# Designed miniproteins, single chains, continued (4): the designs that were tried, part 65

Each design is a single chain, and the fold is of that chain. pLDDT is the mean over its residues in the fold that is shown.

## One batch from the design tools (miniprotein)

Design m14397
Fold by ESMFold2-Fast:
Structure m14397 (fold): chain A 80 residues (1-80)
Amino acid sequence: AAAARAAATRAELEKVYQELIDNEIKGFKKLIDEGYPVDYLKQLAESILKRLEFAGYPQSFIDEFKKKFDELIKEAEEKR
């Protein structure tokens, strides 16, 4: 059925998106741990988000990335 195929494709896409988020967040955390300036981290996060928007990723996915970057930047600022 078309509905079952759509659901399966959606689940696979969500898994790929989650793996992409996890990898980007892992790299971003490493930069925070290495003591990169908050301004640099903010610029990097904005650059990544703009690239995702330009590539046509869903807004919900971009919003999740933005939320995670904002949380990590806030934690970095509070620890410094």
Scores: mean pLDDT 75

Design m14398
Fold by ESMFold2-Fast:
Structure m14398 (fold): chain A 80 residues (1-80)
Amino acid sequence: MKIFVKLEDGSVAEIEVPEFLTVGELLKLLREKAGASDEEVEALREYFKLLGLDDDTPVYFLEDEVIDLAKVKEAAEHLK
């Protein structure tokens, strides 16, 4: 299925994801296919850790789901 990734610079990348993947696989895919920076990937990893999700935890997406990396970074700072 396809999802949209909004990067910190405001650009949006459309990527194809399998119906089932882990948090770690998602982070790798964002770096390799969406052009996410190492800092954006670390912010998202920290956010998932604050939700109790590790790299081996499966994640699921709906078609046309949007991941806003700028908001994830902001949310992670608020949860600390």
Scores: mean pLDDT 76

Design m14399
Fold by ESMFold2-Fast:
Structure m14399 (fold): chain A 99 residues (1-99)
Amino acid sequence: MEEIRKVLEEGAKEVEALADKYKDLPIATQAARDVAELLRKASESDDPVEITNLLVAASLIAVGYQVEAELLGDKEAAKATREILDVVMKTGRKVDEIL
């Protein structure tokens, strides 16, 4: 569980760094904050099912914000939300390798 916690904490920090990088893009900053919160909640869990459900929720949140950005024609926010989704997917793959 310690290894999974570290992976989730690293993922959350990477997403938080994206919130700072894209601080002038409201959709991207909100997406990063919401995703980082879910990853941090997952890092506090000892339940593999809850961790998996929170990772799925984080990916769905990132996709939802990407669709919103695309519908608004905000290409920079759409790109930023794709970077956030990539971090979630990378984090999920690392967690799956440990489980």
Scores: mean pLDDT 87

Design m14400
Fold by ESMFold2-Fast:
Structure m14400 (fold): chain A 73 residues (1-73)
Amino acid sequence: MAEGLKLAVEGIKLEKQGLEYFKKGDYEKAIELFKEAIEHYRQAIELDPSLAQALEERIKELEEKIKEAEKKL
């Protein structure tokens, strides 16, 4: 449980950093950070399945952001 929450918190930090780079127009860096955030969220769900509903929604939103960023490259 605690390990899953730690991964989710790190994922949120990576998501926020990715959004900052996205706003600055650094889409390649934003994509890298969004992919790292998704990986942390997936690992968090594996360790704590109770997080799945909330984190799956975040993963879906980040996958859409990655597609948006890729279209701007």
Scores: mean pLDDT 86

Design m14401
Fold by ESMFold2-Fast:
Structure m14401 (fold): chain A 73 residues (1-73)
Amino acid sequence: SPGLEELEELKKRAEENLERAKKLGSEEAIKLYEEALKELKDALEKGEGLEAFEKAKKLLEEGEKKIKEEEEK
């Protein structure tokens, strides 16, 4: 089960990835990372994280694919 530390680390990664997506102008990646951050912030507030952690990981993976598509544009 992901602990508080794992959720906070993933939140930091999502924040860093969101800033990268904003610099590249990838609106699709921005939306995916914003959704990931919303899920992680809610999980951190409630102290429950497995479902939010797995969902956020998938959203980060999808965002990375969108970033790669924009960089290859």
Scores: mean pLDDT 80

Design m14402
Fold by ESMFold2-Fast:
Structure m14402 (fold): chain A 86 residues (1-86)
Amino acid sequence: GREAAIAAGRAAARAVLAAGTAAGEATAAAAGAIAAIGAGFEGALDPAMTAEEAARRAAEAALAAGAASEGGRRGGEAGRRAALEA
């Protein structure tokens, strides 16, 4: 539901910030985190969206936003994992 979608987006954002920043890619990490939060909120607004589908969308958004660099990619992958676990 709505709460789970927001939680997935937040979990992805935290993981992206931690992993991407540790890799020296703070800007890419921030972009991935913003994308993950946005996807979580979009999922929360769709009454037909399951928590699992919202988590997948947050994960995909984090990964896509981080794709431009190695640090961003690592951050995005961490965000994907965190969203799917939330």
Scores: mean pLDDT 66

Design m14403
Fold by ESMFold2-Fast:
Structure m14403 (fold): chain A 62 residues (1-62)
Amino acid sequence: AEAEALAELERLLREGPPEERFGARLALEAVRLKEEAEREGLADEEVVERFRAAHAELVAEA
């Protein structure tokens, strides 16, 4: 189920309209950071800071 959702987000990034591609990029980045945090045992506040930085970069690229 989770892997299916990730595959759909990646499909939207490749084939979706511009509006949905931006949202899909944000969602994928959040999921990637969450999985990395669980793997490395990062605190939630560390994850939030990393996501905030990634979000700012994505907004600057848009």
Scores: mean pLDDT 71

Design m14404
Fold by ESMFold2-Fast:
Structure m14404 (fold): chain A 100 residues (1-100)
Amino acid sequence: AASVTVEAPDVIRQGEEALVKVTVTGAPAGTYRVFVGLTNDAGGQVGASEPAEVKAGETAEVRLRALNGKPGQYTVTAVVADEDGRVIGRGSATARLEEA
């Protein structure tokens, strides 16, 4: 089974780009797609990344933007999929959203 590790900054500022590190292990050799979102406890998404690529066993830096979320604690979630769009793993980290 694939393992997805997410390393997020402790603080993400509104309107600024945050760099999230996503590492995929235990997957077959190849290139995978990564989507990173920023969600509140109710599952509301307040930030998203463009799709990024990650190779099995490597770390990708994914750029995440917060879209006008209220300051507070959020979850950074990474979803990793193959070229056919099949989800092979998910990972998460906690970050605080603050005003810029």
Scores: mean pLDDT 82

Design m14405
Fold by ESMFold2-Fast:
Structure m14405 (fold): chain A 88 residues (1-88)
Amino acid sequence: MLTDTELRILNALDKGGALSAAQLAQALNLSVSTVRRHLRRLEEKGLVERRRSPKDPRTTLYSLTEKGRELLEKEEEKRKKEEYLKSL
């Protein structure tokens, strides 16, 4: 199960491509430490991957995997279905 914050991170990566933890923190109005914690969990699940920035090899960029994109789409569909079922 993904948290709301993790879904927001996946959506930001889907929209922005490759982003650093600092860029995600600014975009989502979260602390860098909070973003890094969720990124570690998402990476453990195979939903995001780390790369070195071509502009700065000491900067880590994160990007959405194909599995992460598929899961984001399925979670959006699942939430719509669960909201529908709860309204019955």
Scores: mean pLDDT 77

Design m14406
Fold by ESMFold2-Fast:
Structure m14406 (fold): chain A 120 residues (1-120)
Amino acid sequence: MVKLVESGGGTFAEGSSVTLSAKVSGVDFSKATLGWLRQTDSTPFEVVASIGPDGSTTYAPEVAGRATISYDPSKNTLYLDLTNLQVSDTAVYYATVETTVDGKEMLFIGEGVEVTVLAA
C-alpha cells in the first residue's frame, strides 16, 4: 500500500525559503511519477511540480524559477524546495504518487501540509 508522510510546513516570511519533504513507501520509484499539488482557498488544486521515473521535471508557471523538485530513492524521500516565497504560495501542499496498478493509472495523495506566507 502506498503511504505518503509530509513534513516541513509552517508559517514563513515573504521572500524566505521552505523545503517540504515526503517519506514515500510501497512504491517502485523506477515506475512512478512523483509530485506536489497545492490547494488554496481561491483554487480547488493545482500541480506545483512533478518528477518522472526518468528524472524529467515539470513546474507550474507560478513557481517556475523558484521551485525545485527532487527525490532520493535511497531515503525514499520526495522534496520540494521553494524559494522567494510569495503570499500567494499560502496553501495546503500534498505529495503525490502516480503509478499503474492492475493496468490502470492510479493517483495517491498524502494528507497534506499547511504553508502560510505572511507579508514581511
Scores: mean pLDDT 84

Design m14407
Fold by ESMFold2-Fast:
Structure m14407 (fold): chain A 55 residues (1-55)
Amino acid sequence: MEEALEKLKKELENYYKSKPDPEQARRLLQTILKARDEGVTPEEILKIQEEIINK
């Protein structure tokens, strides 16, 4: 997987497996923005979120 996708998955997993943390939420937002800038589509991001939530 591309580095941006790997970072996005890790941040999403950390965000959903732990209690809400403002710093984790901030890192997640930054990672999403960076992934989108690198060509990751919103649909791909939603699919990753669904996979993590429905694990």
Scores: mean pLDDT 73

Design m14408
Fold by ESMFold2-Fast:
Structure m14408 (fold): chain A 67 residues (1-67)
Amino acid sequence: EVEEYLKKAIEALEKGNVEEAKKYALKALELTEDKEVRNLIIAALLALNAGDAEKAKELLEEALKRL
């Protein structure tokens, strides 16, 4: 379930575990067909790669609200 993986990614970021967050965000991306949700998850992954965990969390929370 996309919602479950987004929640796990957000929880991982709250714990400071960026690698676990990337893992769950990628799983959510693989299961998601909604273009807006896909774009938000991709943006979150780019933010994580740039070292901006706070921005990534905001984007993942927005993706979760879009569902």
Scores: mean pLDDT 86

Design m14409
Fold by ESMFold2-Fast:
Structure m14409 (fold): chain A 71 residues (1-71)
Amino acid sequence: MRFEAEILVSLGRMFIAIGEILLSRGDVKGAIESYEKAIEMFEKALELDPENEEAREELEKAKEKREELEK
């Protein structure tokens, strides 16, 4: 269970990195989509391991990044 949550956190971080790259190239829509995928991964990680502080912190940051681009 915890190992599977770790994989999901890693995938979420990958999507954050992709979103940052897309944003740096001016692809706001692509960045939002990547951040939404990251949010899904971190939420899944928390479903498997509710006490995963890393997943919680990353989820909050991913939501903030998405919200900034939607305004």
Scores: mean pLDDT 84

Design m14410
Fold by ESMFold2-Fast:
Structure m14410 (fold): chain A 100 residues (1-100)
Amino acid sequence: SAEEVLQLAEDIGVLLVIGAARLRAQGAPEEVVARLEAIVAEMSELLQELKEDPNNLEAVRRFIELGREAAALLAPHDPVLAAHLRGLIERLEALKKALE
């Protein structure tokens, strides 16, 4: 499960980088793009924490919160990418519950 947590966190991070770039290219509001880029930066820090301790449930919890916010921001502009992101977040939440 620790390896799966890291893999899902990395996949979520990659999708968010793609999502932010797509929204910028589509001329989405700068406030939305800036928030997504800030989420990507915070998620990168959390991923480093999870590499040091994959059982850090607080880091996983924060990562899930940020992922849900990002999915909500993406949904009006890229509903397919938002749905994929939600699927990965649901898998990460299931792994977190198994670790609790």
Scores: mean pLDDT 86

Design m14411
Fold by ESMFold2-Fast:
Structure m14411 (fold): chain A 59 residues (1-59)
Amino acid sequence: GPLPRTPEGEELIERGRKLIDEGEATGDRKTLTRGIGLVLRGIGLNLEAELKERRALLE
């Protein structure tokens, strides 16, 4: 399911999705790979933020 939103994580995911769409449309593997990397980085940021907030809330 979707992770909680962080501004920086959401920005990276949105940017990555745009690059994936463009890479698929143009056949540019470099653009596609970069887009995938940005999505993964954005997901990582959202996950780290979620874990930190969950730990703080449990206190």
Scores: mean pLDDT 79

Design m14412
Fold by ESMFold2-Fast:
Order: C-alpha cells, then sequence, then structure tokens
Structure m14412 (fold): chain A 84 residues (1-84)
C-alpha cells in the first residue's frame, strides 16, 4: 500500500478545482482519499491524499501531471509518495 499527497496552488480557483476533480476521478476505484480546499492570501490551495496499491497511485499521479500540463503554468503541483 502507498500514500500519495498532492498539493495544488493557483490564483485561479477553477483550475485548482478541475485538478482536484481529475485526481478524485482517477482515485474513485476503491482507493481511500481525502480532499481539502482552502484560500490563503488570494491563492487557492488544494490538498489531496490518496491511499492505494501501486497501480492506483501510478494512475492518480499520471492523471495529476497530465491535468497540470493541460491547465497551464499558473498552477503549481507538488507530489509526495510514501510506502505504507
Amino acid sequence: MYRLRIRIRSKDKEKVEKLIEAVKNAASQGAKYRVELREEDGEFIGEVEVEGDAGTIGNVKSTALKAREELGDDVEVEIEEEKL
């Protein structure tokens, strides 16, 4: 089992929400996930934690990176992977 932590930052709330939805959709097949969205100093911060097997985590990670590329360079994404 693995845990993936994804942090998303942008001044554009819709872009943060779109990336969160992409990650949630990739994780929805039997993975445990937690989502938090907050606003700090005019920026929107999305945090998603996903727990699953290597295949699930790989799919979520790939989906997040692809969504970031599609949304543009004004979205920052940080990904951390941990073996449980």
Scores: mean pLDDT 81

Design m14413
Fold by ESMFold2-Fast:
Structure m14413 (fold): chain A 64 residues (1-64)
Amino acid sequence: STEELIEELEEVAEKLKEVDPRKAIELDSSAAMLRMMQSMGLEPSPEFQEKLKKEIEEAKKLLE
């Protein structure tokens, strides 16, 4: 769900603040955009969801 995606983006961004601050800002920005869309009753496109899932996967590799 969109909420689960937002929560995961925010969680990974928080962990990245100590490792890669620039990437953390990028993930936080994506989460903020999704929250804005959700507040307006909009869902992200499937393509955008897949892009964000890939970004999360790459970010998690930086935490390994």
Scores: mean pLDDT 82

Design m14414
Fold by ESMFold2-Fast:
Structure m14414 (fold): chain A 75 residues (1-75)
Amino acid sequence: SQEEIDREAEGALLLIKAIVAMKNKDVQGLLDVAREAKERGLFDLARQIATDALNLAKELGDKEGVEEAERILKE
């Protein structure tokens, strides 16, 4: 169905964006992708990326990044 094709395509693009952001140690980029995944109903992907953002933010001492990632993870 079109909905399945659109969902798979969106998920793949968001995963690629998350991989690039992680490679660049870009907390804000990961948070943006996690929020976009959540808005599109890709909740498992959003939780995965938000968890990666939380871990990265903690490593970098990014307090705002930690708070935002925790908000996404709490729904």
Scores: mean pLDDT 87

Design m14415
Fold by ESMFold2-Fast:
Structure m14415 (fold): chain A 60 residues (1-60)
Amino acid sequence: MVGDIYRAIKDVPKQDENTLELKVGDEVEVLEEINGGLWKVKSLKTGKEGIVPADFLEKI
């Protein structure tokens, strides 16, 4: 949910300029739930924002 912290359970490769690249174990804050299971998130490690599939994240 928006404002909650999630962890990447799979590596997220950089697919385009809008995708946030993540490695397994990286923690993110959910900023916006978009469409088709895509979320805009902010990496707590790098401070970068981008879009990732929600299926690659678990709530902690």
Scores: mean pLDDT 81

Design m14416
Fold by ESMFold2-Fast:
Structure m14416 (fold): chain A 88 residues (1-88)
Amino acid sequence: ASVEALERVEAALEAALEAARAGDVEAAKAHLREAVRATSDIEDVEVANRLQALALAAIVELDLGDVEGAIRLVERAIELARAARARL
């Protein structure tokens, strides 16, 4: 369950990263919202909360026009999701 949830979050974050790098801000935000929804299935509440906070912060940066700031937050979220999966 948690492994599958973390895989969904990671996939959504990777899609958001690709969209942001391509300059597709609306697609990046859509993928980040999908990542936020997927965190509800993560059993580790601390990991879920940290991933959600990073994804929501990335959406805010995109809304403010800071695409590079959003990319850095998404990269941090991907690292966290991968590290969490490695511990399961």
Scores: mean pLDDT 88

Design m14417
Fold by ESMFold2-Fast:
Structure m14417 (fold): chain A 60 residues (1-60)
Amino acid sequence: MSPAQRAELDREIEAALYLMESAVNRLASRVALERGDLKLAEEYERLARRYEEEARRAAA
């Protein structure tokens, strides 16, 4: 595998991992909302947004 192909795969893997973390935190936020914990839901939503931003940066 060329160095360029390896770098592309590493970026795809990193972006995918951040998207997984974002998805998990969005689900956790929804569970917190259903339980009435608005503060915890807000914290999970903030984490999800941060991971989405990191995924976009990794994919760029």
Scores: mean pLDDT 85

Design m14418
Fold by ESMFold2-Fast:
Structure m14418 (fold): chain A 63 residues (1-63)
Amino acid sequence: VEEAEKAFRNGDYEKAVEYAEKALKENGEDDHRALAILGAALHKLGKDKEAEEYFIKAAKAAG
């Protein structure tokens, strides 16, 4: 997850997506931090509908 967050902070949104997807594969699909970073990165890439779906999944995983 830290690699995805670092890539996002550096403006590497495509890498942030890749690292977040890897984190979900390794830590499980309910990793709310990975889901939130995925949503944020997709939103920055203009994929707003996909970003919303991941934000909803992150909220469900967190609470």
Scores: mean pLDDT 78

Design m14419
Fold by ESMFold2-Fast:
Structure m14419 (fold): chain A 74 residues (1-74)
Amino acid sequence: SAEERFQAGREAFANKDYETAVKHYTEAIRLLPEGDPRLPEALFNLGSALEKLGQHDEAAEYVQRAEALAEAQR
């Protein structure tokens, strides 16, 4: 489930395994339906993991998408 992938991503991030965190967060996003209120958090967490990997441009894009989606959902 998306929740299982989220949890796995958080555990990987806590262990500083950022590549594994990216994999799990990406899968969680894929499993979430359109308009799911958890999607902004998933996008933000993916961006945070990418930032830790030095993928700053890609990270910024996901953070921007998370912020825009959160604002739209208010």
Scores: mean pLDDT 83

Design m14420
Fold by ESMFold2-Fast:
Structure m14420 (fold): chain A 76 residues (1-76)
Amino acid sequence: MEKEKEEKVRKELQKLLDEANAGADLYEILLKMAEILAEKGDYESIETLLKRLEELAKKGDEKAKELVEKLKELLK
């Protein structure tokens, strides 16, 4: 991985977290993050995110379950 590219991803994630704290839709933000990771070709990070979302889906979060399905499509 290029150090510069990883730093850019971190900055984008921090901006998305700031938007979430401002009341933005967390699930929309997580989907955006997954799209950025897929475009970068970082499927390992998407897989890690998928596992975390699957934990939320097991707790009965319907939106987390929808995101799990969308992330599985990205991993094809």
Scores: mean pLDDT 70

Design m14421
Fold by ESMFold2-Fast:
Structure m14421 (fold): chain A 58 residues (1-58)
Amino acid sequence: QAEQLRRQLDEAAARATAIARAMGLEESVAYVEEQRKRALEALRRGDLEEAQRHLREL
């Protein structure tokens, strides 16, 4: 479950970052990276619900 969420997080972050960069939205790129970091921290703590919350914000 945690490994699946990490894969989904990496894919969602990569996609969102690519779109934001293509549109010239530097603030959105920073936002995506921040959400990814928070989700990874939640996964390290075993908090899958918090990790999913951050994933949904991407």
Scores: mean pLDDT 79

Design m14422
Fold by ESMFold2-Fast:
Structure m14422 (fold): chain A 79 residues (1-79)
Amino acid sequence: SLLERLRAAAERWAAEHPVPEDADEAAQREAEDALLARLAEAVPEARELLELLRRAREAAAAGDWEAARAYLEEARALL
């Protein structure tokens, strides 16, 4: 499944790029952004799904819960 391919790619990348346990919030965000970019390259069929999840996260961080929900609903439709 698409989710299994994403999980396998994420596990492989995380094994090669471990994030320190004491990493600050900015370093964790940078690692997450790098992971999302890698997943889009490794599983191109999931690129639209990953972009919607990224936009939902950004909308939620900005307090725009209606936009975040809309992006999550679009992402669910791709599964």
Scores: mean pLDDT 77

Design m14423
Fold by ESMFold2-Fast:
Structure m14423 (fold): chain A 86 residues (1-86)
Amino acid sequence: MTAEELLRKAEELLEEAEKLLKKAKESKDKEEQKKLAEEAIKKAKEALELAMEALRIAPKEDILRAIALILRAIGLILDAENLLKK
């Protein structure tokens, strides 16, 4: 894959993870909330791996975009993990 293809896939997975985390926060069922948050973490981790791979092969113009996606993925993982602890 090109760096652009990896970045686009990472963005798509992060958007899916954000939607899952939003549903988890809105859920009144503790089991549903846990399942949705775990799925959000899984997608965010996959996006993190793709963004890190993009960073390794990225031309200079795409480095900041890759870093931004890495930080966004880490933030989503931490938010979802905090939701699971409570």
Scores: mean pLDDT 85

Design m14424
Fold by ESMFold2-Fast:
Structure m14424 (fold): chain A 61 residues (1-61)
Amino acid sequence: MERRRAALAELGREFSQLTSDEEKAAVLPHLARLADPSLTDEEFEQAVREARETIEKAKAK
């Protein structure tokens, strides 16, 4: 739980830096997946990577 909480807090902070509705819409499905408590550790790590990659690409604009 603690590691997942830390990852979610970090991604949430980075997500809050996005200003475009389109950028937020691109990230939301990945964040929604991370909110699913039934995810395995592998699925959670994958979703974190996808969310982080999407946020970084959005921030590069």
Scores: mean pLDDT 75

Design m14425
Fold by ESMFold2-Fast:
Structure m14425 (fold): chain A 65 residues (1-65)
Amino acid sequence: MEKIKKLKEELKKDPNNREALRKLVEELIKNKRYEEALELLDEHLEIDPEDEFAKRVKKYLESKL
């Protein structure tokens, strides 16, 4: 829980931090919080639409929901 909060703060401070996004998405998926991961990816892609990792993981999560 604390790790997820810390990563969200890092992303809020630097929205282009792809490393923080990846770690946060991985933590959400490990905890089966797929809807939160999808929402996070949608928010990130508004700021960084060319992030290939974010696009790929979003497609994967959409297929799971």
Scores: mean pLDDT 79

Design m14426
Fold by ESMFold2-Fast:
Structure m14426 (fold): chain A 104 residues (1-104)
Amino acid sequence: MKLKVLILADTEEEVEETKKLLEELGAEVIGEIITTKITKEELPKVKKLIEEADVVVVSGDGSNPITQELILYAKSLGKPVIYLPPEFTEDVRRELLKRELEKV
C-alpha cells in the first residue's frame, strides 16, 4: 500500500525535488504546499490534507510561522513529520526519506 504524503516546502523547486524523491520511493503525494505563498484563510484546507496524510514531509528551513503551525497540527494528530534540511545533498535526502518512511 502506498504511503500518503503531504509536502510542505518554502519554494516550488523544493516541492518538485521532494516529490520526485517520494515518488521514486513508492509514496503517493496527496498535496503540495508552498508555505510562503499560502494565507491563514487557506490553513483549514491544508489541515484537512494533514488529516488525510500518513506522513508530512517538510522541505526547507521550516522557520515560517505557517509551516510551524502546520507541523504542530500534524504532531497533535500523531502524524509523523520528516524534515529535509536544504543543506543536505540529494543522496542524503533520499537515504533519509527512505529510512524515515520505513518507520511509518
Scores: mean pLDDT 83

Design m14427
Fold by ESMFold2-Fast:
Structure m14427 (fold): chain A 92 residues (1-92)
Amino acid sequence: MISEGDKKALSDLYNALGAMSYSVGDYETAVKYFEKALKLDPDNASALTVLGKAYYGLGRYEEAIEYARKALSLDPNNKEAKELLEEAEKAL
C-alpha cells in the first residue's frame, strides 16, 4: 500500500533524524531512527554504515562489525564502512 517513493522519502527523513541524534551524542535515539530507515530501505549501504557507527558510539562493537560487514556486502568500496570495521575490530 505504501509506494516505494513514499518509503524512500520516509527512510531519508529517519536517516536525517538519526544523523542529528548521532551528532549530539544521543546514540540510542540514532540507532532507533536508523533502524526505522532500514526497515523502509533495507539495501541502503549508507544507512547500514551510520547504524554501525551509532552502535560503535554505544560501545556495542560486535553490532558495529555486523552492520559494517552488511554495508560492505552491498558496497565493497564504502570507505566509511571499511574504517568502521577496522576500528570496531580494534576495540574488541
Scores: mean pLDDT 85

Design m14428
Fold by ESMFold2-Fast:
Structure m14428 (fold): chain A 57 residues (1-57)
Amino acid sequence: SRRLSEEEVKKIEELQNEEQRKALKLFDELADLADAGAPQEELEKKLEEIIEKMKKE
């Protein structure tokens, strides 16, 4: 799917990995914002947050 399913979200919650959960939530939020037609500035901000978290690992 293009976005996380209910089952995928529930599985992420069960993992109780705070860092991973936050990163996946940001991806889902980015996809939702893009689908809603959010301004490019917001999309870029979310993308930068994701990149920073992934890069710092």
Scores: mean pLDDT 70

Design m14429
Fold by ESMFold2-Fast:
Structure m14429 (fold): chain A 120 residues (1-120)
Amino acid sequence: DLAARLDELARAVARAAEEAARLLIELAAAGEPVVRAVERAGELLVRGVDEAARAAGLDEETRQRLVEAARRAAERARRTGEALVAAGESPVEAARAAAEEMRLALGHGVGEVIAAELAA
């Protein structure tokens, strides 16, 4: 059942986002530069989303769209973190805002891909 596989994908993607967000905040709290912390968390997110799409048995085109959504989410998080650090925010608060932006952007992008698959 495609709907059941997409539900499993959505849960796996949510877990990947939570893990990436935690890593981002932990690295910033440990004294890593925010941009470096976002880079490492973004790599973890992209890998997690790719693994989730493969486990769900999605075709290559759909998998590439999901991976692209994860990359865009990481890029938005990087820009948010950079901007907040430049504005004088603490590294941990900048990292928390970047993590939230990463989760929101990922949720939007993945939601669009899932909606398109259910409509096909």
Scores: mean pLDDT 89

Design m14430
Fold by ESMFold2-Fast:
Structure m14430 (fold): chain A 82 residues (1-82)
Amino acid sequence: AAAAREAAQAAARDAVLATLRELLSKVDPALAEPLVALLRELARRGLGAAEREVLGLVQRAITEGDAAYVREAIALAEAALA
Protein backbone atom coordinates (compact mmCIF):
# COMPACT_ATOMS: atom_id res chain seq x y z
CA ALA A 1 0.00 0.00 0.00
CA ALA A 2 2.69 2.54 1.02
CA ALA A 3 5.01 1.50 -1.84
CA ALA A 4 2.16 1.80 -4.38
CA ARG A 5 1.26 5.27 -3.01
CA GLU A 6 4.89 6.43 -3.22
CA ALA A 7 5.15 5.09 -6.80
CA ALA A 8 1.94 6.94 -7.75
CA GLN A 9 3.29 10.18 -6.22
CA ALA A 10 6.63 9.75 -8.05
CA ALA A 11 4.77 9.17 -11.35
CA ALA A 12 2.63 12.28 -10.71
CA ARG A 13 5.80 14.33 -10.02
CA ASP A 14 7.43 13.04 -13.23
CA ALA A 15 4.27 13.96 -15.21
CA VAL A 16 4.29 17.49 -13.70
CA LEU A 17 8.03 17.90 -14.45
CA ALA A 18 7.50 16.69 -18.06
CA THR A 19 4.69 19.26 -18.47
CA LEU A 20 6.88 22.03 -16.96
CA ARG A 21 9.74 21.06 -19.33
CA GLU A 22 7.42 21.40 -22.37
CA LEU A 23 6.04 24.76 -21.16
CA LEU A 24 9.53 26.08 -20.27
CA SER A 25 10.88 24.97 -23.68
CA LYS A 26 8.45 27.53 -25.22
CA VAL A 27 10.07 30.26 -23.06
CA ASP A 28 13.72 29.11 -23.37
CA PRO A 29 14.46 25.64 -24.86
CA ALA A 30 18.15 25.74 -23.81
CA LEU A 31 17.29 26.27 -20.10
CA ALA A 32 14.21 24.01 -19.80
CA GLU A 33 16.03 20.69 -19.19
CA PRO A 34 18.72 22.14 -16.83
CA LEU A 35 15.98 23.74 -14.67
CA VAL A 36 13.92 20.51 -14.55
CA ALA A 37 17.09 18.58 -13.54
CA LEU A 38 17.70 21.10 -10.72
CA LEU A 39 14.06 20.72 -9.54
CA ARG A 40 14.55 16.92 -9.39
CA GLU A 41 17.75 17.37 -7.33
CA LEU A 42 16.04 19.80 -4.90
CA ALA A 43 13.28 17.20 -4.36
CA ARG A 44 15.88 14.38 -3.93
CA ARG A 45 17.69 16.38 -1.20
CA GLY A 46 14.41 17.31 0.56
CA LEU A 47 14.96 21.05 -0.01
CA GLY A 48 11.21 21.78 0.00
CA ALA A 49 11.43 25.53 0.74
CA ALA A 50 13.90 26.10 -2.15
CA GLU A 51 11.81 23.83 -4.44
CA ARG A 52 8.65 25.90 -3.72
CA GLU A 53 10.49 29.20 -4.38
CA VAL A 54 11.95 27.86 -7.67
CA LEU A 55 8.45 26.61 -8.71
CA GLY A 56 7.07 30.13 -8.05
CA LEU A 57 9.66 31.55 -10.48
CA VAL A 58 8.85 28.77 -13.00
CA GLN A 59 5.15 29.73 -12.82
CA ARG A 60 6.05 33.38 -13.49
CA ALA A 61 8.34 32.44 -16.42
CA ILE A 62 5.53 30.40 -18.05
CA THR A 63 2.75 32.93 -17.31
CA GLU A 64 4.74 36.01 -18.43
CA GLY A 65 6.83 34.27 -21.17
CA ASP A 66 9.99 35.80 -19.67
CA ALA A 67 13.29 33.87 -19.70
CA ALA A 68 14.64 36.19 -16.94
CA TYR A 69 12.54 34.21 -14.42
CA VAL A 70 13.98 30.92 -15.79
CA ARG A 71 17.53 32.27 -15.24
CA GLU A 72 16.60 33.49 -11.71
CA ALA A 73 15.08 30.05 -10.92
CA ILE A 74 18.29 28.28 -12.06
CA ALA A 75 20.50 30.65 -10.00
CA LEU A 76 18.33 30.11 -6.90
CA ALA A 77 18.33 26.30 -7.34
CA GLU A 78 22.13 26.20 -7.88
CA ALA A 79 22.69 28.36 -4.76
CA ALA A 80 20.42 26.06 -2.68
CA LEU A 81 22.35 22.97 -3.95
CA ALA A 82 25.82 24.46 -3.26
Scores: mean pLDDT 81

Design m14431
Fold by ESMFold2-Fast:
Structure m14431 (fold): chain A 65 residues (1-65)
Amino acid sequence: MELEELAERIEEALRRAGIKNVRTEVKDGEIVVTAEVETDAEALAAIGIAWYLGRKAGIKVEFVR
């Protein structure tokens, strides 16, 4: 699976989970996920979804408050 296609799928999954202002980029062979989170539960959900879908791909998750 191409990293760009995987990034789009991660973004869609996070949006479906109710996480707002999700952005994904492919950078240096890694998928960089930027998500706005207000609670620890949202942060854990974002990490879990990104890791579950990304598995063997390089995933970097950045949180904006």
Scores: mean pLDDT 73

Design m14432
Fold by ESMFold2-Fast:
Structure m14432 (fold): chain A 61 residues (1-61)
Amino acid sequence: MVDPLVLEAEINLALGRMAAWLGMYDLAIEHLEKALELAEKAGDEKLVKEVREELERVREK
């Protein structure tokens, strides 16, 4: 079974990536910050790392 927190974190990561691709960086950061919070609550270290890398990339814009 997929943890609901992990699933919601993955959805927010995907939305953040899509927003960044569309140049909507404020919206991308909002979704990525939500994904980070959910991934940390779930204890998914791999997902936490992936979301942090995306946040750093988007914030450099």
Scores: mean pLDDT 82

